# Ledger of designs, part 68: designed miniproteins, single chains, continued (3)

Each design is a single chain, and the fold is of that chain. pLDDT is the mean over its residues in the fold that is shown.

## One batch from the design tools (miniprotein)

Design m10347
Fold by ESMFold2-Fast:
Structure m10347 (fold): chain A 100 residues (1-100)
Amino acid sequence: SMEELKEKLEEAVKELVEKVKEIAPELAPEFEKKVEEVMEKLKKGELSIEEFLEELKKIFEELYEKMVEEKYSPEKLKKFAEAVKEFLQKAEDIILEYKS
């Protein structure tokens, strides 16, 4: 169901937020707030699944740019990029399971 899809996406988002807390603890609170706002819009039906993913990608890009500006190490930048990649793959798998 659409409700189960949204619940699984929320779980994937929470897992990504926990990884960001470990990688970039100083930037994590702002990231979590922005991601939660986008998730609430999805739950209210204000965003389609595609719009939800587009808004999240913008937040991911903004966080990456802030990490670069604040001189995070290449290793931390790589960990963040991999965490985002893992999230996007998991989100795709969830969406495909419910579209078939």
Scores: mean pLDDT 87

Design m10348
Fold by ESMFold2-Fast:
Structure m10348 (fold): chain A 75 residues (1-75)
Amino acid sequence: SIEQQIEDTQLRITIYKTIIGGTQTLIDHIDAKAAAGKATPKQIAMKAANEARLAELQAELEDLQRELARLQAQY
């Protein structure tokens, strides 16, 4: 049903927001270490990988938010 699709999409949005928040926290932690001159090359590489992943997750979240809006407009 449309109701179940709305609920499933809302749950997926919540999960993606949680993952995005955790990824941003990790990036911020590495940035703080870099500002203090304490970041390792491995940590800088990890930040770059997580910034790429964050961009993917944000695009997927936007698609889910559009789908939720479409479903809600039908309901």
Scores: mean pLDDT 90

Design m10349
Fold by ESMFold2-Fast:
Structure m10349 (fold): chain A 64 residues (1-64)
Amino acid sequence: GDKLVQQQLDRLLEVAGEEARKYLELARKHWEEIPTNPGKSEDEFSYHLEKAVELIEEERRRAE
């Protein structure tokens, strides 16, 4: 795995709320599965990562 991906996931986990954290955990799981199931796991990783980022942005809007 790419160390930069792990570092970015860790940074997002530090600022994520409960729902965003769930999507980040799923993204990490699928990222770890890429060597075994490249196509599907890469798509699932991207989807869950995008959802986590959307939720973090929503949480930031709610805080304003």
Scores: mean pLDDT 78

Design m10350
Fold by ESMFold2-Fast:
Structure m10350 (fold): chain A 76 residues (1-76)
Amino acid sequence: TREELERRAEDVARLIADGASPEEVGEQLAKVPGLSPETAYRIARQLVRLHREGRVSPEGIRQALFEIFSDSVAEA
């Protein structure tokens, strides 16, 4: 549901904010229906990098994750 995707986006954004590795984030993203493990780890590396470089706010990361999850589930 939309609420489950929103909650998952918040949980993953929090992991990134707390300094989780791309591998840890990728493992959580791979649990999303429609996301292949390869795509999940690619996204994880990019989002962790953007956060570490201070280029995207925590809310921006959450919004990006919600869009990714919504699109992924629709294509599953």
Scores: mean pLDDT 80

Design m10351
Fold by ESMFold2-Fast:
Structure m10351 (fold): chain A 58 residues (1-58)
Amino acid sequence: MEELREKALEALREALRHPQTDSLVDWLAKRLGVSRETAERILRELFERGEEIDAPPP
C-alpha cells in the first residue's frame, strides 16, 4: 500500500494539473493498474490524512 499510495499521490497531482476526462477514481485505477475499489480506498486514505487540498465533506 505504501508504494501504491506514493504513486497515487503523484498521479493525483498530475491529474490536477491537467483537465480530467474521466472520474478521478477511474483515471487513478487505470494509472496505477488497480481495481476501482482499490483506487477509492487510496483516495479516501489520502483525504483522511489531509494530503489533498480538497477533502471530501463529512
Scores: mean pLDDT 65

Design m10352
Fold by ESMFold2-Fast:
Structure m10352 (fold): chain A 78 residues (1-78)
Amino acid sequence: DLLAQLRQALEAKDYRTAFALLRQLEGDESAAAEVRALLEEYVATSDPVVARNFLHDIRLHLGPPLSPIAAELLARLP
């Protein structure tokens, strides 16, 4: 389960693995709501600078539905 692996990678702060798992979810609109929820939880529990850098990498390098999710979450950061 890619979403369970993504949760574990985010909790471990293993951003390389998290990014690779997110890349596998490109084009999967059916996963968009759960990916959004995981990234919102990550942002709420993480240092804002670290979260901003990770979301910026997602926005720059990954396609939908990930890049629009990252862009929306970036707009909500202080």
Scores: mean pLDDT 85

Design m10353
Fold by ESMFold2-Fast:
Structure m10353 (fold): chain A 65 residues (1-65)
Amino acid sequence: SAIETLLAGGEGFRKLKAGEATEEDLEAALRGMYLLGVISEEELRALLRQSKEEQAAFLLAEAAK
């Protein structure tokens, strides 16, 4: 998937799977999804308002596709 490709730049995806992703890592990945057209601007804003755990869960689910 596009998200797997975005996160598969090594440390980002490893950290996400290990629960070690920083808030900056999560924000960068979510903004990358928006730039790739995977999510809308409204979805990006909604996701950025969610907890770190909810953001990580969303990204992990998308990366698994």
Scores: mean pLDDT 74

Design m10354
Fold by ESMFold2-Fast:
Structure m10354 (fold): chain A 100 residues (1-100)
Amino acid sequence: MEVTLTLELARWLQAVDPSVKPGDKLTLEELKELLKKWIEKNRYVDADGREVVVTPLGEWVKDADGRWVHRGTGKPVAEILSRFVEPPLSPEEIEKLLNE
């Protein structure tokens, strides 16, 4: 199955692949690979040894279960990213993309 990139996600992914454009269609495997590269590029380790990912919408950190959550709100990242592609992916599908 292919998903279409929204303007917001395309702008994020342009940081790792400048050829990515809003409205581009990606397979789930292509999306997974770009998200991995984007996380790696924007990841740092804080003074406490925690992994942090910097995004235009704030920082992501891992919770006690190893899932990415928004640092300010505690909202699961999978719920935030679910609406950044069309058709929307379930939070469970996004969690698989981020954890594989």
Scores: mean pLDDT 80

Design m10355
Fold by ESMFold2-Fast:
Structure m10355 (fold): chain A 106 residues (1-106)
Amino acid sequence: IGLAVHEVLSKKGLPIPQTLDEARAFAEENLEEVREAAVNILRRQIETVRRLAEQNPASRAEVQALVDRAEGLVEQLGKAQSVEELQSLESQADDLIDEAVRLAKR
């Protein structure tokens, strides 16, 4: 959630929150914009993973399976109705992206 809040605030030229509580409060008041930023961040991470996988063909099938799961989370993030749901989906996406990056760099 911190990255999505940071992106929204940076685009608006507003101060970045110094605490997680401040970031959460902003996300609760600006859920639609933060949700959109989270979707855009995950899409960029998926694209980065795909580029890394092109440099390591041996991991391509395993990375593609994780990318497919992450694309499912993009759709779920776009429909998130609360900050708690958004944070849960982002945590799941982070785990998938971290695993895909590890596989792609081998």
Scores: mean pLDDT 82

Design m10356
Fold by ESMFold2-Fast:
Structure m10356 (fold): chain A 80 residues (1-80)
Amino acid sequence: MPTLLLARVEVEPGRAAEVAAQIRAVAAELGATVSITAVDDTTLAVGVLAPDEAVARATAERIAALPGVKAVRYAIFPRP
């Protein structure tokens, strides 16, 4: 079932645009759709719509491993 993941991503100062581009690349590679909003200079709000929970979770794990990412806090919401 389609799964929505909402994440708050803390990034190193000056790296928000680089991290946002990498998040988009990861989502595209895994078959997820992503929306990214800059909350401030070091914080990105990321919405991920994935075909299933496994893809949503894999997307979050890869985001957490990206260079320039300090912390990721996320929640997963199954969609009907």
Scores: mean pLDDT 83

Design m10357
Fold by ESMFold2-Fast:
Structure m10357 (fold): chain A 65 residues (1-65)
Amino acid sequence: MKLSEEAANAILEKIKEYVELSEEEEKEIKEALMNGEPTPLTEKVLAVLEEKDPTFALILRDLLK
């Protein structure tokens, strides 16, 4: 799915509550969310989120194919 910059930023901030990210990693995840394009980093983040917030992880999987 395609996300606006506002939606991508909001999702990224929520991810940062669970996962510590570098500036480079934050940019990669934001770009992946806006394009709906998964990367190895987004898959690692999803694995962490499945433990911390499984509902949020499912929503992210629908956004990232």
Scores: mean pLDDT 79

Design m10358
Fold by ESMFold2-Fast:
Structure m10358 (fold): chain A 68 residues (1-68)
Amino acid sequence: MEELKKEADKAIEEAGKAISEVKAHFNTREAVQKALEIARRISEAKKGTPEEYLKVAKEALDEAKSLL
């Protein structure tokens, strides 16, 4: 169970880096808005169960990488 939380935190950290890269390389409103929406979903997922948090973290990471 502690392993799942660490794995989710790492996925969130990687997603955060990808979001920062999107903001640095793309100044279009659409790209920035999508990055912010991903960040918001991560924050909401932290209020749920560790399993839900991990699932959202992985989905957010994949979406953030697709924006690059």
Scores: mean pLDDT 70

Design m10359
Fold by ESMFold2-Fast:
Structure m10359 (fold): chain A 60 residues (1-60)
Amino acid sequence: ERVREVVLEGASQAAKLMGEGIGAMMETGDEGRVKAGDLFSEANKKAQELEAEAERIRAE
């Protein structure tokens, strides 16, 4: 129940960051590539953190 809520919200946030990264790549050259890389890295970190949080909630 709670685990599903956390995972779904995190997936939504990660998808948003990925979309912003793709947009940045299309709008600017090298600057956009750097910004996209940062956004993709942030999305990946958020997904990993949410997986750990979901496991904590499942244990409760």
Scores: mean pLDDT 70

Design m10360
Fold by ESMFold2-Fast:
Structure m10360 (fold): chain A 65 residues (1-65)
Amino acid sequence: MEKKAEEAVEKGIEAAKALIASGVPKEDAARLAAADVERYLRELGASEETIRAAAQRVRDAVAAL
Protein backbone atom coordinates (compact mmCIF):
# COMPACT_ATOMS: atom_id res chain seq x y z
CA MET A 1 0.00 0.00 0.00
CA GLU A 2 2.74 2.52 0.91
CA LYS A 3 4.32 2.24 -2.59
CA LYS A 4 0.90 2.76 -4.21
CA ALA A 5 0.31 5.81 -1.98
CA GLU A 6 3.68 7.27 -3.04
CA GLU A 7 2.90 6.66 -6.73
CA ALA A 8 -0.57 8.22 -6.30
CA VAL A 9 0.96 11.31 -4.63
CA GLU A 10 3.50 11.71 -7.46
CA LYS A 11 0.80 11.36 -10.14
CA GLY A 12 -1.44 13.77 -8.23
CA ILE A 13 1.31 16.40 -8.11
CA GLU A 14 1.94 16.02 -11.85
CA ALA A 15 -1.82 16.31 -12.55
CA ALA A 16 -1.95 19.47 -10.40
CA LYS A 17 1.01 20.95 -12.32
CA ALA A 18 -0.81 20.28 -15.62
CA LEU A 19 -3.97 21.95 -14.26
CA ILE A 20 -1.98 25.02 -13.13
CA ALA A 21 -0.30 25.20 -16.56
CA SER A 22 -3.82 25.14 -18.10
CA GLY A 23 -4.88 28.18 -16.02
CA VAL A 24 -6.49 26.49 -12.99
CA PRO A 25 -5.71 28.38 -9.73
CA LYS A 26 -3.13 26.63 -7.52
CA GLU A 27 -5.63 26.24 -4.63
CA ASP A 28 -8.22 24.59 -6.91
CA ALA A 29 -5.58 22.34 -8.53
CA ALA A 30 -4.41 21.19 -5.07
CA ARG A 31 -8.00 20.43 -3.98
CA LEU A 32 -8.84 18.48 -7.17
CA ALA A 33 -5.58 16.47 -7.15
CA ALA A 34 -5.89 15.66 -3.43
CA ALA A 35 -9.53 14.54 -3.93
CA ASP A 36 -8.52 12.22 -6.80
CA VAL A 37 -5.72 10.68 -4.69
CA GLU A 38 -8.15 10.16 -1.76
CA ARG A 39 -10.74 8.48 -4.05
CA TYR A 40 -8.12 6.21 -5.65
CA LEU A 41 -6.59 5.06 -2.34
CA ARG A 42 -10.03 4.58 -0.73
CA GLU A 43 -11.07 2.33 -3.64
CA LEU A 44 -7.89 0.29 -3.02
CA GLY A 45 -8.86 -0.15 0.65
CA ALA A 46 -6.21 2.11 2.17
CA SER A 47 -6.59 3.17 5.82
CA GLU A 48 -7.99 6.64 6.61
CA GLU A 49 -4.55 7.50 8.08
CA THR A 50 -2.81 6.63 4.79
CA ILE A 51 -5.44 8.52 2.75
CA ARG A 52 -5.13 11.67 4.92
CA ALA A 53 -1.31 11.58 4.81
CA ALA A 54 -1.24 11.15 1.00
CA ALA A 55 -3.79 13.94 0.42
CA GLN A 56 -1.83 16.28 2.72
CA ARG A 57 1.43 15.50 0.87
CA VAL A 58 -0.24 16.48 -2.43
CA ARG A 59 -1.61 19.73 -0.96
CA ASP A 60 1.76 20.64 0.63
CA ALA A 61 3.72 19.88 -2.57
CA VAL A 62 1.33 21.91 -4.76
CA ALA A 63 1.40 24.83 -2.27
CA ALA A 64 5.23 24.82 -2.55
CA LEU A 65 5.18 25.15 -6.39
Scores: mean pLDDT 83

Design m10361
Fold by ESMFold2-Fast:
Structure m10361 (fold): chain A 72 residues (1-72)
Amino acid sequence: GVPQHYLEKLASDLPQVQTVIICTSEGCFEYRRSGNTFVKVRETVSGPGPVWSNEPLTELKFFEGVPVVRIL
């Protein structure tokens, strides 16, 4: 799973972003802003990124205007 402190930092770093897609070793998941954090709303089986297990968290990417991040 995605650590809560990471979601809170991401929400702080992206104050105008309402939706992010986060890809982990478990798949790609859509998160929506809820106050000062992002909350998981669904798994995205047709997500824009592959499942990554061995890559460090790097930069944000965008797919159809939605930020996509990779988490180990």
Scores: mean pLDDT 66

Design m10362
Fold by ESMFold2-Fast:
Structure m10362 (fold): chain A 56 residues (1-56)
Amino acid sequence: MSTAEVMRRLAEELGISVGALRELARKRGISQTELAARMLEALLRGWSPREALEAA
């Protein structure tokens, strides 16, 4: 799955814009690819999108 597609889906699940999710990655000092990868790993382990974002 592309980073752009993952970011769009994650933003939809969180109820925020893709731009807002990208800004969160920037504020945390990580790339959008890193944020997407960390969140996807957490989701695959059964975490909610909110929990995945808080842990990433």
Scores: mean pLDDT 80

Design m10363
Fold by ESMFold2-Fast:
Structure m10363 (fold): chain A 69 residues (1-69)
Amino acid sequence: SAEVERLLAEALAAARAGDVERAIALATQGSRLDPSRAGEIADRLGTLGVILGDEALVAAMRELGRRYE
């Protein structure tokens, strides 16, 4: 949905800005709106976390993916 795409885009922008708490909150909201996309959300943000060296974001996205699977 357009709303989930918006939330994912905002989460990715928040992560790049170093706002990990906001990124996790937006990813969680998107996953609640469409649980079928939780794995995609977790994978995209988790991959960005690896690129940025943000271990907290990587760990949170791993947990988010598990919660919705």
Scores: mean pLDDT 88

Design m10364
Fold by ESMFold2-Fast:
Structure m10364 (fold): chain A 85 residues (1-85)
Amino acid sequence: AEAEALAAEAHRLGYEAVNAELAGDTATMRAHLARAEALARELARQGHTDLAVETLTNMAKFAQAVGADAVAAALARAAEELRRE
């Protein structure tokens, strides 16, 4: 379904942001984060807020576990913002 495809793409971009952070590529990290957050917000706009929050939260936990602290913080913040809307 479209929602699952958007969630999968956001998840993929989150992993690419983690890899970019660990490689020291801040520009690529920020670009992938911005796109992942935009896709999560699109999921929420389509009525899939719980799926969007879950996707961002799971990626934030993974990022924290591997030491990608900037990605972890950004994704956790985006998930919290969506929960409050």
Scores: mean pLDDT 87

Design m10365
Fold by ESMFold2-Fast:
Structure m10365 (fold): chain A 80 residues (1-80)
Amino acid sequence: MKTPFEVLMEAFNEATRLYLEELQRLGPNASREDLERAIEKAVETLEKKLKEAGLPDSFIESAVKYFRELLERELERRLA
């Protein structure tokens, strides 16, 4: 059985990979809406993986919030 840490790291890596692939697909002309949609897809991937692993809701909420804040911060830096 995987530890909560292993599950978190696997989910984070998968979500990050999908986010980067989506950014590459969208390219330099991506709108704010396109970038926000890419963030939502990555966040959904993270949340689904953590829920499937049976982690506590409070842990999932914290991990999802942290990941979203990281991606939103990078988005604002990209658009500034």
Scores: mean pLDDT 81

Design m10366
Fold by ESMFold2-Fast:
Parts: structure tokens; sequence; C-alpha cells
Structure m10366 (fold): chain A 98 residues (1-98)
């Protein structure tokens, strides 16, 4: 769990996620870290695949938001939902800015 947390925080910092969101991620429990790491991994995969196949930034953002809404609907933990939404929206905004 500690290695998962450290990897998550490092990845999010490298992707330019704000200190406020990093602090929220750092405060997660071990159980929440696993759920959030999987959720954000799926968002990053959606963005990465879209880039690899030549989708527009707008198409990638739309598909990433669709993936986010499906993920959030399945998360029972309110704190995990809030943190995933905040981090995912930051990643989507960064994609649109490129």
Amino acid sequence: SELTREALLRTMRELGVSDEIIEALAALSDEEVLEVSLALGLILLTIGVGRAIGESAEEIARRARETLERIVSKLENERAREVVRAAAEALIAATLAE
C-alpha cells in the first residue's frame, strides 16, 4: 500500500496536478489508495490510448469524462469519489491545454 501511494503521488506530481489535490491523495487510507489508483489508472489509459490512435484533445476529454462518470458511479466511498473527480478533471484540463 505504501509503494502504491508513493507511485500514485509521484505520477500525479509529474503530470502537474495541484498541491491541493496531491495533499488530498496523500491523506487517503490504504483501502482508498488502491481504489483511487485503479480509477486514475483507467483515466490515464483512456487518455493515452486516445493520443496513440490520433483522437482530438476534445474527443479524448469527452471519452475520459465518460470513463470518469462510469468509475465514480461504482465507487461507494464518497472521499474516493471526490478525490478521483478532482484529479481526473485536472488530467483532462491538462490534455485540453496541449
Scores: mean pLDDT 85

Design m10367
Fold by ESMFold2-Fast:
Structure m10367 (fold): chain A 76 residues (1-76)
Amino acid sequence: SQQQLAQQYLQQVDQLRQDVMEHKDDSSKLHSYMDQLDQIRDQAEKTLSPELTFEIEKQVGSLEVYIATVLTVQKL
């Protein structure tokens, strides 16, 4: 079902969140995680209803903002 597929995407985002927390000092990995988040968003937009896609986009966007913040702090 679309709900099961949406839960799988959310689990992928949660796994990436854990990976980000474990590798906050690795800029190369953080950029790779950003690319993976873009891929999850793209797949969600192609496979899910707009309502379910919106939930995925919220979680992806939240983690992307966090990664961008970490990358910015590393430059200071």
Scores: mean pLDDT 88

Design m10368
Fold by ESMFold2-Fast:
Structure m10368 (fold): chain A 65 residues (1-65)
Amino acid sequence: SSALERALEELRRYAEETGVIVSVEARGDTLHVTLDSSDPRVIAVEFAAAMIGAEAGVKTEITYV
């Protein structure tokens, strides 16, 4: 969907800006976001990623490496 595509693009831009997001992938109607758990910013980035998904009305799944 266009909402999923916009959220994916926003998350990819955010990943480039912060360096905390390891990967962002769309699978079906869900965005899969993988975060670097060793980075002290991880909780803030997780919150921001969840908000991007919520604002777009798309499901997000957060995982850590």
Scores: mean pLDDT 85

Design m10369
Fold by ESMFold2-Fast:
Structure m10369 (fold): chain A 82 residues (1-82)
Amino acid sequence: AKPVYLVFTVEFENENGEKVRLKIVVGAPTEEELEKNLERIKEKLEKEGYKILGIERVSEEEARAIVEEQRPVLVELFSHKE
């Protein structure tokens, strides 16, 4: 299977009332798994008050670079599982 990667550009309001933009990378080994993860992530982001500004398809190398820069934000987003 050809791996697929998407990046979400989202906006949220921080503790200081400032609008902050960040990028969240979603990767999957198949399009089907990506679609399942995509809907779940959209629902989770909207529930947490994030505004989805854009979704784009990226290469594996671009996805890796974005993940390294945004890793703490990704951990926070997934740590809301409770």
Scores: mean pLDDT 69

Design m10370
Fold by ESMFold2-Fast:
Structure m10370 (fold): chain A 100 residues (1-100)
Amino acid sequence: SAAQQEAMREVYRLLGAALKLIVEDPSVPEEVKELAREALEEARNNPGAANAAILEGAEEYEAGKPASEKTKRIAEALVEAVEKGDPSVAIKVAEEVFKE
């Protein structure tokens, strides 16, 4: 449905904003920032609806739009997943973003 497509697009926008937040946060370890930068570069190099939404979210954050509480939670969960080397943390991110 159109509502499901818009919900998925919003998920990708939140992910893009979270990746940009990670890149710009001085408290995040450099190895996590490098992975976030690589993900954004892959989105730029691979055209598609999902990647376009990721880049839109990153650009909105860079333009000064405040990070939402959902964006902050996604960023925190992604940092934790990388630091722990635990893919189950990525599942929790998906559950929190898709629960509503």
Scores: mean pLDDT 79

Design m10371
Fold by ESMFold2-Fast:
Structure m10371 (fold): chain A 85 residues (1-85)
Amino acid sequence: LSEEDQKLIEEGKELVKKAFDAAVKATEALRNGDQAAADKHLKEVQKAYEELKELEKKAKTEQAKKILETYTKAAQGMLDRAKSG
């Protein structure tokens, strides 16, 4: 992988971690009936998802693109699950 692609993958990994942490908090807030807290954390997951899509567009190699696509799909799944409780 190129140095640029390695940096994109590292950024993507951090974004997935942020999305996961936010999704957990959103799910807990929804179960507790705290819609305001849930909305805040869902926005954090959505922001991470959007940033992951931007990294995917910047990828130079097919290998890096596939890794970032995996991260983007993971974040999308987290967002969908968190919204449903």
Scores: mean pLDDT 83

Design m10372
Fold by ESMFold2-Fast:
Structure m10372 (fold): chain A 79 residues (1-79)
Amino acid sequence: SKDAEIQELIDRAVEHVERRDYEAALETVRELYRLLEPEASEEQIERFVEELRERLERGISAEQLREWLLKLRELVEEE
């Protein structure tokens, strides 16, 4: 299901950050954003991914990333 795929992508992104594989984490989050917001342009997706890259460079933890992605999911699922 779409919900299972979303959960799997969140888990995978968090695991990549725990392993300090930030490029794989960013690619996984790009896939997640496209799945959550299918109408988003490539430019919108890349802007979000670049914001996440900056936050990872500033030291956001894997747990903080999980919380942020879960909040994003909830906001998108509201209407």
Scores: mean pLDDT 81

Design m10373
Fold by ESMFold2-Fast:
Structure m10373 (fold): chain A 64 residues (1-64)
Amino acid sequence: GPEAAEFGRRLAETSAQNVLDAGREGGVPSSAEAVVEGEEVTTVNEIAGQRSEGTGSASELLAA
């Protein structure tokens, strides 16, 4: 629901900033962080929002 989407967004933004500071090592963190943000946000609380936008399709393609 909307509460989960708001929480996930805040969590992702806060975590992203911390990871960026700790993982600035030549762009690798940017790629890994993008994956972690997308996956973590979806798994944590934005699963309904992210999957509704086709995240599930991407997951299926990766599994295939």
Scores: mean pLDDT 52

Design m10374
Fold by ESMFold2-Fast:
Structure m10374 (fold): chain A 96 residues (1-96)
Amino acid sequence: SIDEKIEALLAEAEAELERKLAAAPEELREELAPQIEKELEIIKRVIEKLKELGVSDEVILAVAAGLLGYAARAEPNLSEEAKELLEELVKEELEK
């Protein structure tokens, strides 16, 4: 199921952001924690917006995989176009 794949990719993105926070020096964690929370919210909002826009399941998966970086390299359906779409949507959400 596409929803199961998206949920798995979102869980991986959450884990990646948590790993970044854990790898940070203790003195920077308080400063980084709000940023990590904001990034996670943007990821979830971008996926929701893509579903609302009626984009294909393949594009939604490619965008979600792109958020993990390494996962993007394993997916043949992840295109430069999907990455550009992600960048534009993240920019829109940041400007709200």
Scores: mean pLDDT 62

Design m10375
Fold by ESMFold2-Fast:
Structure m10375 (fold): chain A 91 residues (1-91)
Amino acid sequence: MKVGLVAEDESGEVVLAGTFEESELEEIREMVRLALKAAKKNGKELYFRISGSPEATEEMAELIKEIAEEEGFRATVVRREGGTLEIRVEM
């Protein structure tokens, strides 16, 4: 299973981008957590755009929401359209 993941701050600066397989879930967790810690330190919101199958995008969305909540953010799904899911992560 492949999933595309892009994280941008509110100015549109890309802070994370890649295409990942299901076997890379632990590496994805660490990358997302590092992006969120950096955003928190800089007082930034992040927007995650996930692309893939409906199952893959929903699993990735749940992963991002879980890590965001652990790091003290609120994660909200703001868009679902075809093979794309968008999440806003704010303090």
Scores: mean pLDDT 81

Design m10376
Fold by ESMFold2-Fast:
Structure m10376 (fold): chain A 68 residues (1-68)
Amino acid sequence: MKLKRDVSALSNGEITLIVDDEGLQVEQLTEEEREKMLAFYEEHPLPESTSDTAKEAIEQIKKEQERR
């Protein structure tokens, strides 16, 4: 996935998350939605040219899952 601004969308085909300048609202995701997103991006890693905003969103989801 390639992004041009601090506004981005992350999708696993079933769930689309909008990431804005305030970041991803991970608290609003269910445990199942977080697991599906992480599983998708583990199999389909983001390219190195992906924006920092998208990378931070994935890391934020990982931290919430690890906290469990």
Scores: mean pLDDT 58

Design m10377
Fold by ESMFold2-Fast:
Order: structure tokens, then sequence, then C-alpha cells
Structure m10377 (fold): chain A 81 residues (1-81)
């Protein structure tokens, strides 16, 4: 289960990196992806307070469309785990 979760997080992170790189600088993409990965890991560990904190910080770097894209991918990861 842990290995499946890690694989799903990495696949989601790559899709997010591709989407964000269309509008954000390399530094902003890496910061957002790091926060989103930490948020997904925290959510899988049921640390919802930490997950929310990291995802809120990431959302401040994103457009509304990018936030919707990221939220959908996070939901898909959490549903598969």
Amino acid sequence: KEEKAEKLIEEAAEKIREELSKTLSEEQVEEAVKLIREGMKAAIEKNYDLARENLVKASKLLTEEQREFVAKLIQEVLEEV
C-alpha cells in the first residue's frame, strides 16, 4: 500500500509539474510541487491539519484553473490509496 501511494504521488506530481510549468517559473513550480507532495503524504497519513496547511500554501502560487486541476489529481490519488 505504501509503495502504491508513493507511485501515485509521483505520477500526480509529474502531471502537476507539467501543468504549472506553463505559467510559473522553475522555482515556483518546484516550491508548489514540494508543498503539494507534502500535502498528499500528510493526507494519506491522516494528518489533515498538515495536509491543509501545505495545500493552502501551494494554492497561493496557482491560478484558479490550476487549483482545480491539482485538487482533482489529489482526489484521484486519495481515492486509489
Scores: mean pLDDT 81

Design m10378
Fold by ESMFold2-Fast:
Structure m10378 (fold): chain A 74 residues (1-74)
Amino acid sequence: MSDEELLEKLLAGVEKIAEALKIPEEEKQRIMDEARRRAEEALKNAKSLEEAIKQLQQVLMETIEEMERIAAER
């Protein structure tokens, strides 16, 4: 699996969760941009595919937590 493929899967997952939580479009774009930045940084710094996957899982979990916090404030 390519780094690009892993990144696209992560971002697709984030977008689907944002839609399910009804996150406002402006906040969704900010969250997506931040998740992409963090994921790209993780992929660049990872020494192995296993390390990259672990870092991407961390980015996904933290992004979900932020979206849940935003949804709870509405």
Scores: mean pLDDT 80

Design m10379
Fold by ESMFold2-Fast:
Structure m10379 (fold): chain A 60 residues (1-60)
Amino acid sequence: MLTTEERIEIVSRNNFKMQRELDAARKQAEAEGLSEADIQRIQRELMERSFAELDKELAK
C-alpha cells in the first residue's frame, strides 16, 4: 500500500497532468471544428478517465 505522502504526490501529479490534457483536448477539438458543447462533453469524459487512472495508480 502507498503511504499518505505518496498518495498526495500521485494526486498532485495527476491533477497537473489532467489540466494539460484538458487544454490539449480543447485545442484538438477546436481544430476539428467541434462545437463548444462537444468540447465540454469531451473534457468531462477526459476528467472521468483521469480519475480512473488515478484510482489505478493509487491501487499500486
Scores: mean pLDDT 80

Design m10380
Fold by ESMFold2-Fast:
Structure m10380 (fold): chain A 86 residues (1-86)
Amino acid sequence: MLEEMRAQIAELAEEAEAHRDTDPRKALEAMRRGAEVTEEGVRLLAERALKEGKVLTEEEYEELLEELERQRREVEELLARKEAEI
């Protein structure tokens, strides 16, 4: 799963680069999908760390989820602004 997510992120990055100069809207959509897959991957790693009780406490897990939500909002805002510039 995580390896598949990494491959998907790499493919989306290539798609974004391929369309950067020819179709900026497709490039932005690929970047948005890449951000979504990245967030899901980080969440999965955090859940596993919490369940194993080795790396994250419950409090640290909640802090991480709040930080991911904040970063998601910032990324969505940035992408929306860039799309409006097209």
Scores: mean pLDDT 73

Design m10381
Fold by ESMFold2-Fast:
Structure m10381 (fold): chain A 100 residues (1-100)
Amino acid sequence: SLKEEAKELAVKILQNVKSNPEEAKKLAAKLYEVMEEYYRELEADPEALARFLELAAKLEEELKKKKINNYEELVKELVRAMLRLMGFSEEEIEEIFKKG
């Protein structure tokens, strides 16, 4: 499933962000592609699509307010945002982050 693929990619990004930033960047691009596929599947459900867009706008504003200037922190926050957009719970996200 797209969620299982996103989970695997998120763990790999977190494992690589300190030791291999270039690999983390490539993996983050793949996670973004998985999120885009998830978004496309929502086109069949206008209410779910509206909720996704509202959450995306909220997360963008929260990221801008944090004024992140550290690459590792930025990558971690982007991974959290993508997982939230794909419907992962905060508990599931924290479990993923413990594995990375």
Scores: mean pLDDT 83

Design m10382
Fold by ESMFold2-Fast:
Structure m10382 (fold): chain A 79 residues (1-79)
Amino acid sequence: SEEEKELQERIEKYRAELEKHNITLDPTLESRPLEVQLLALLNKLISHYLKNKDIEKAQKYFDEALEVARRLVERERAK
């Protein structure tokens, strides 16, 4: 639950950032696992910052996406 709260907070933060940049979100994402939702949002942020040549922000979100992907793999492995 504490881990879920952390993921939910990150999702809300990144959704707000994408909305500030007028990037449309897939409404079906809300039905997906939190890690999948977060990864999808991070991928959109990476694409946005690369397009705008903000390499430092793109790198930051890429590193976060790798972390989230590792969590997903570990969760599937533990099943």
Scores: mean pLDDT 82

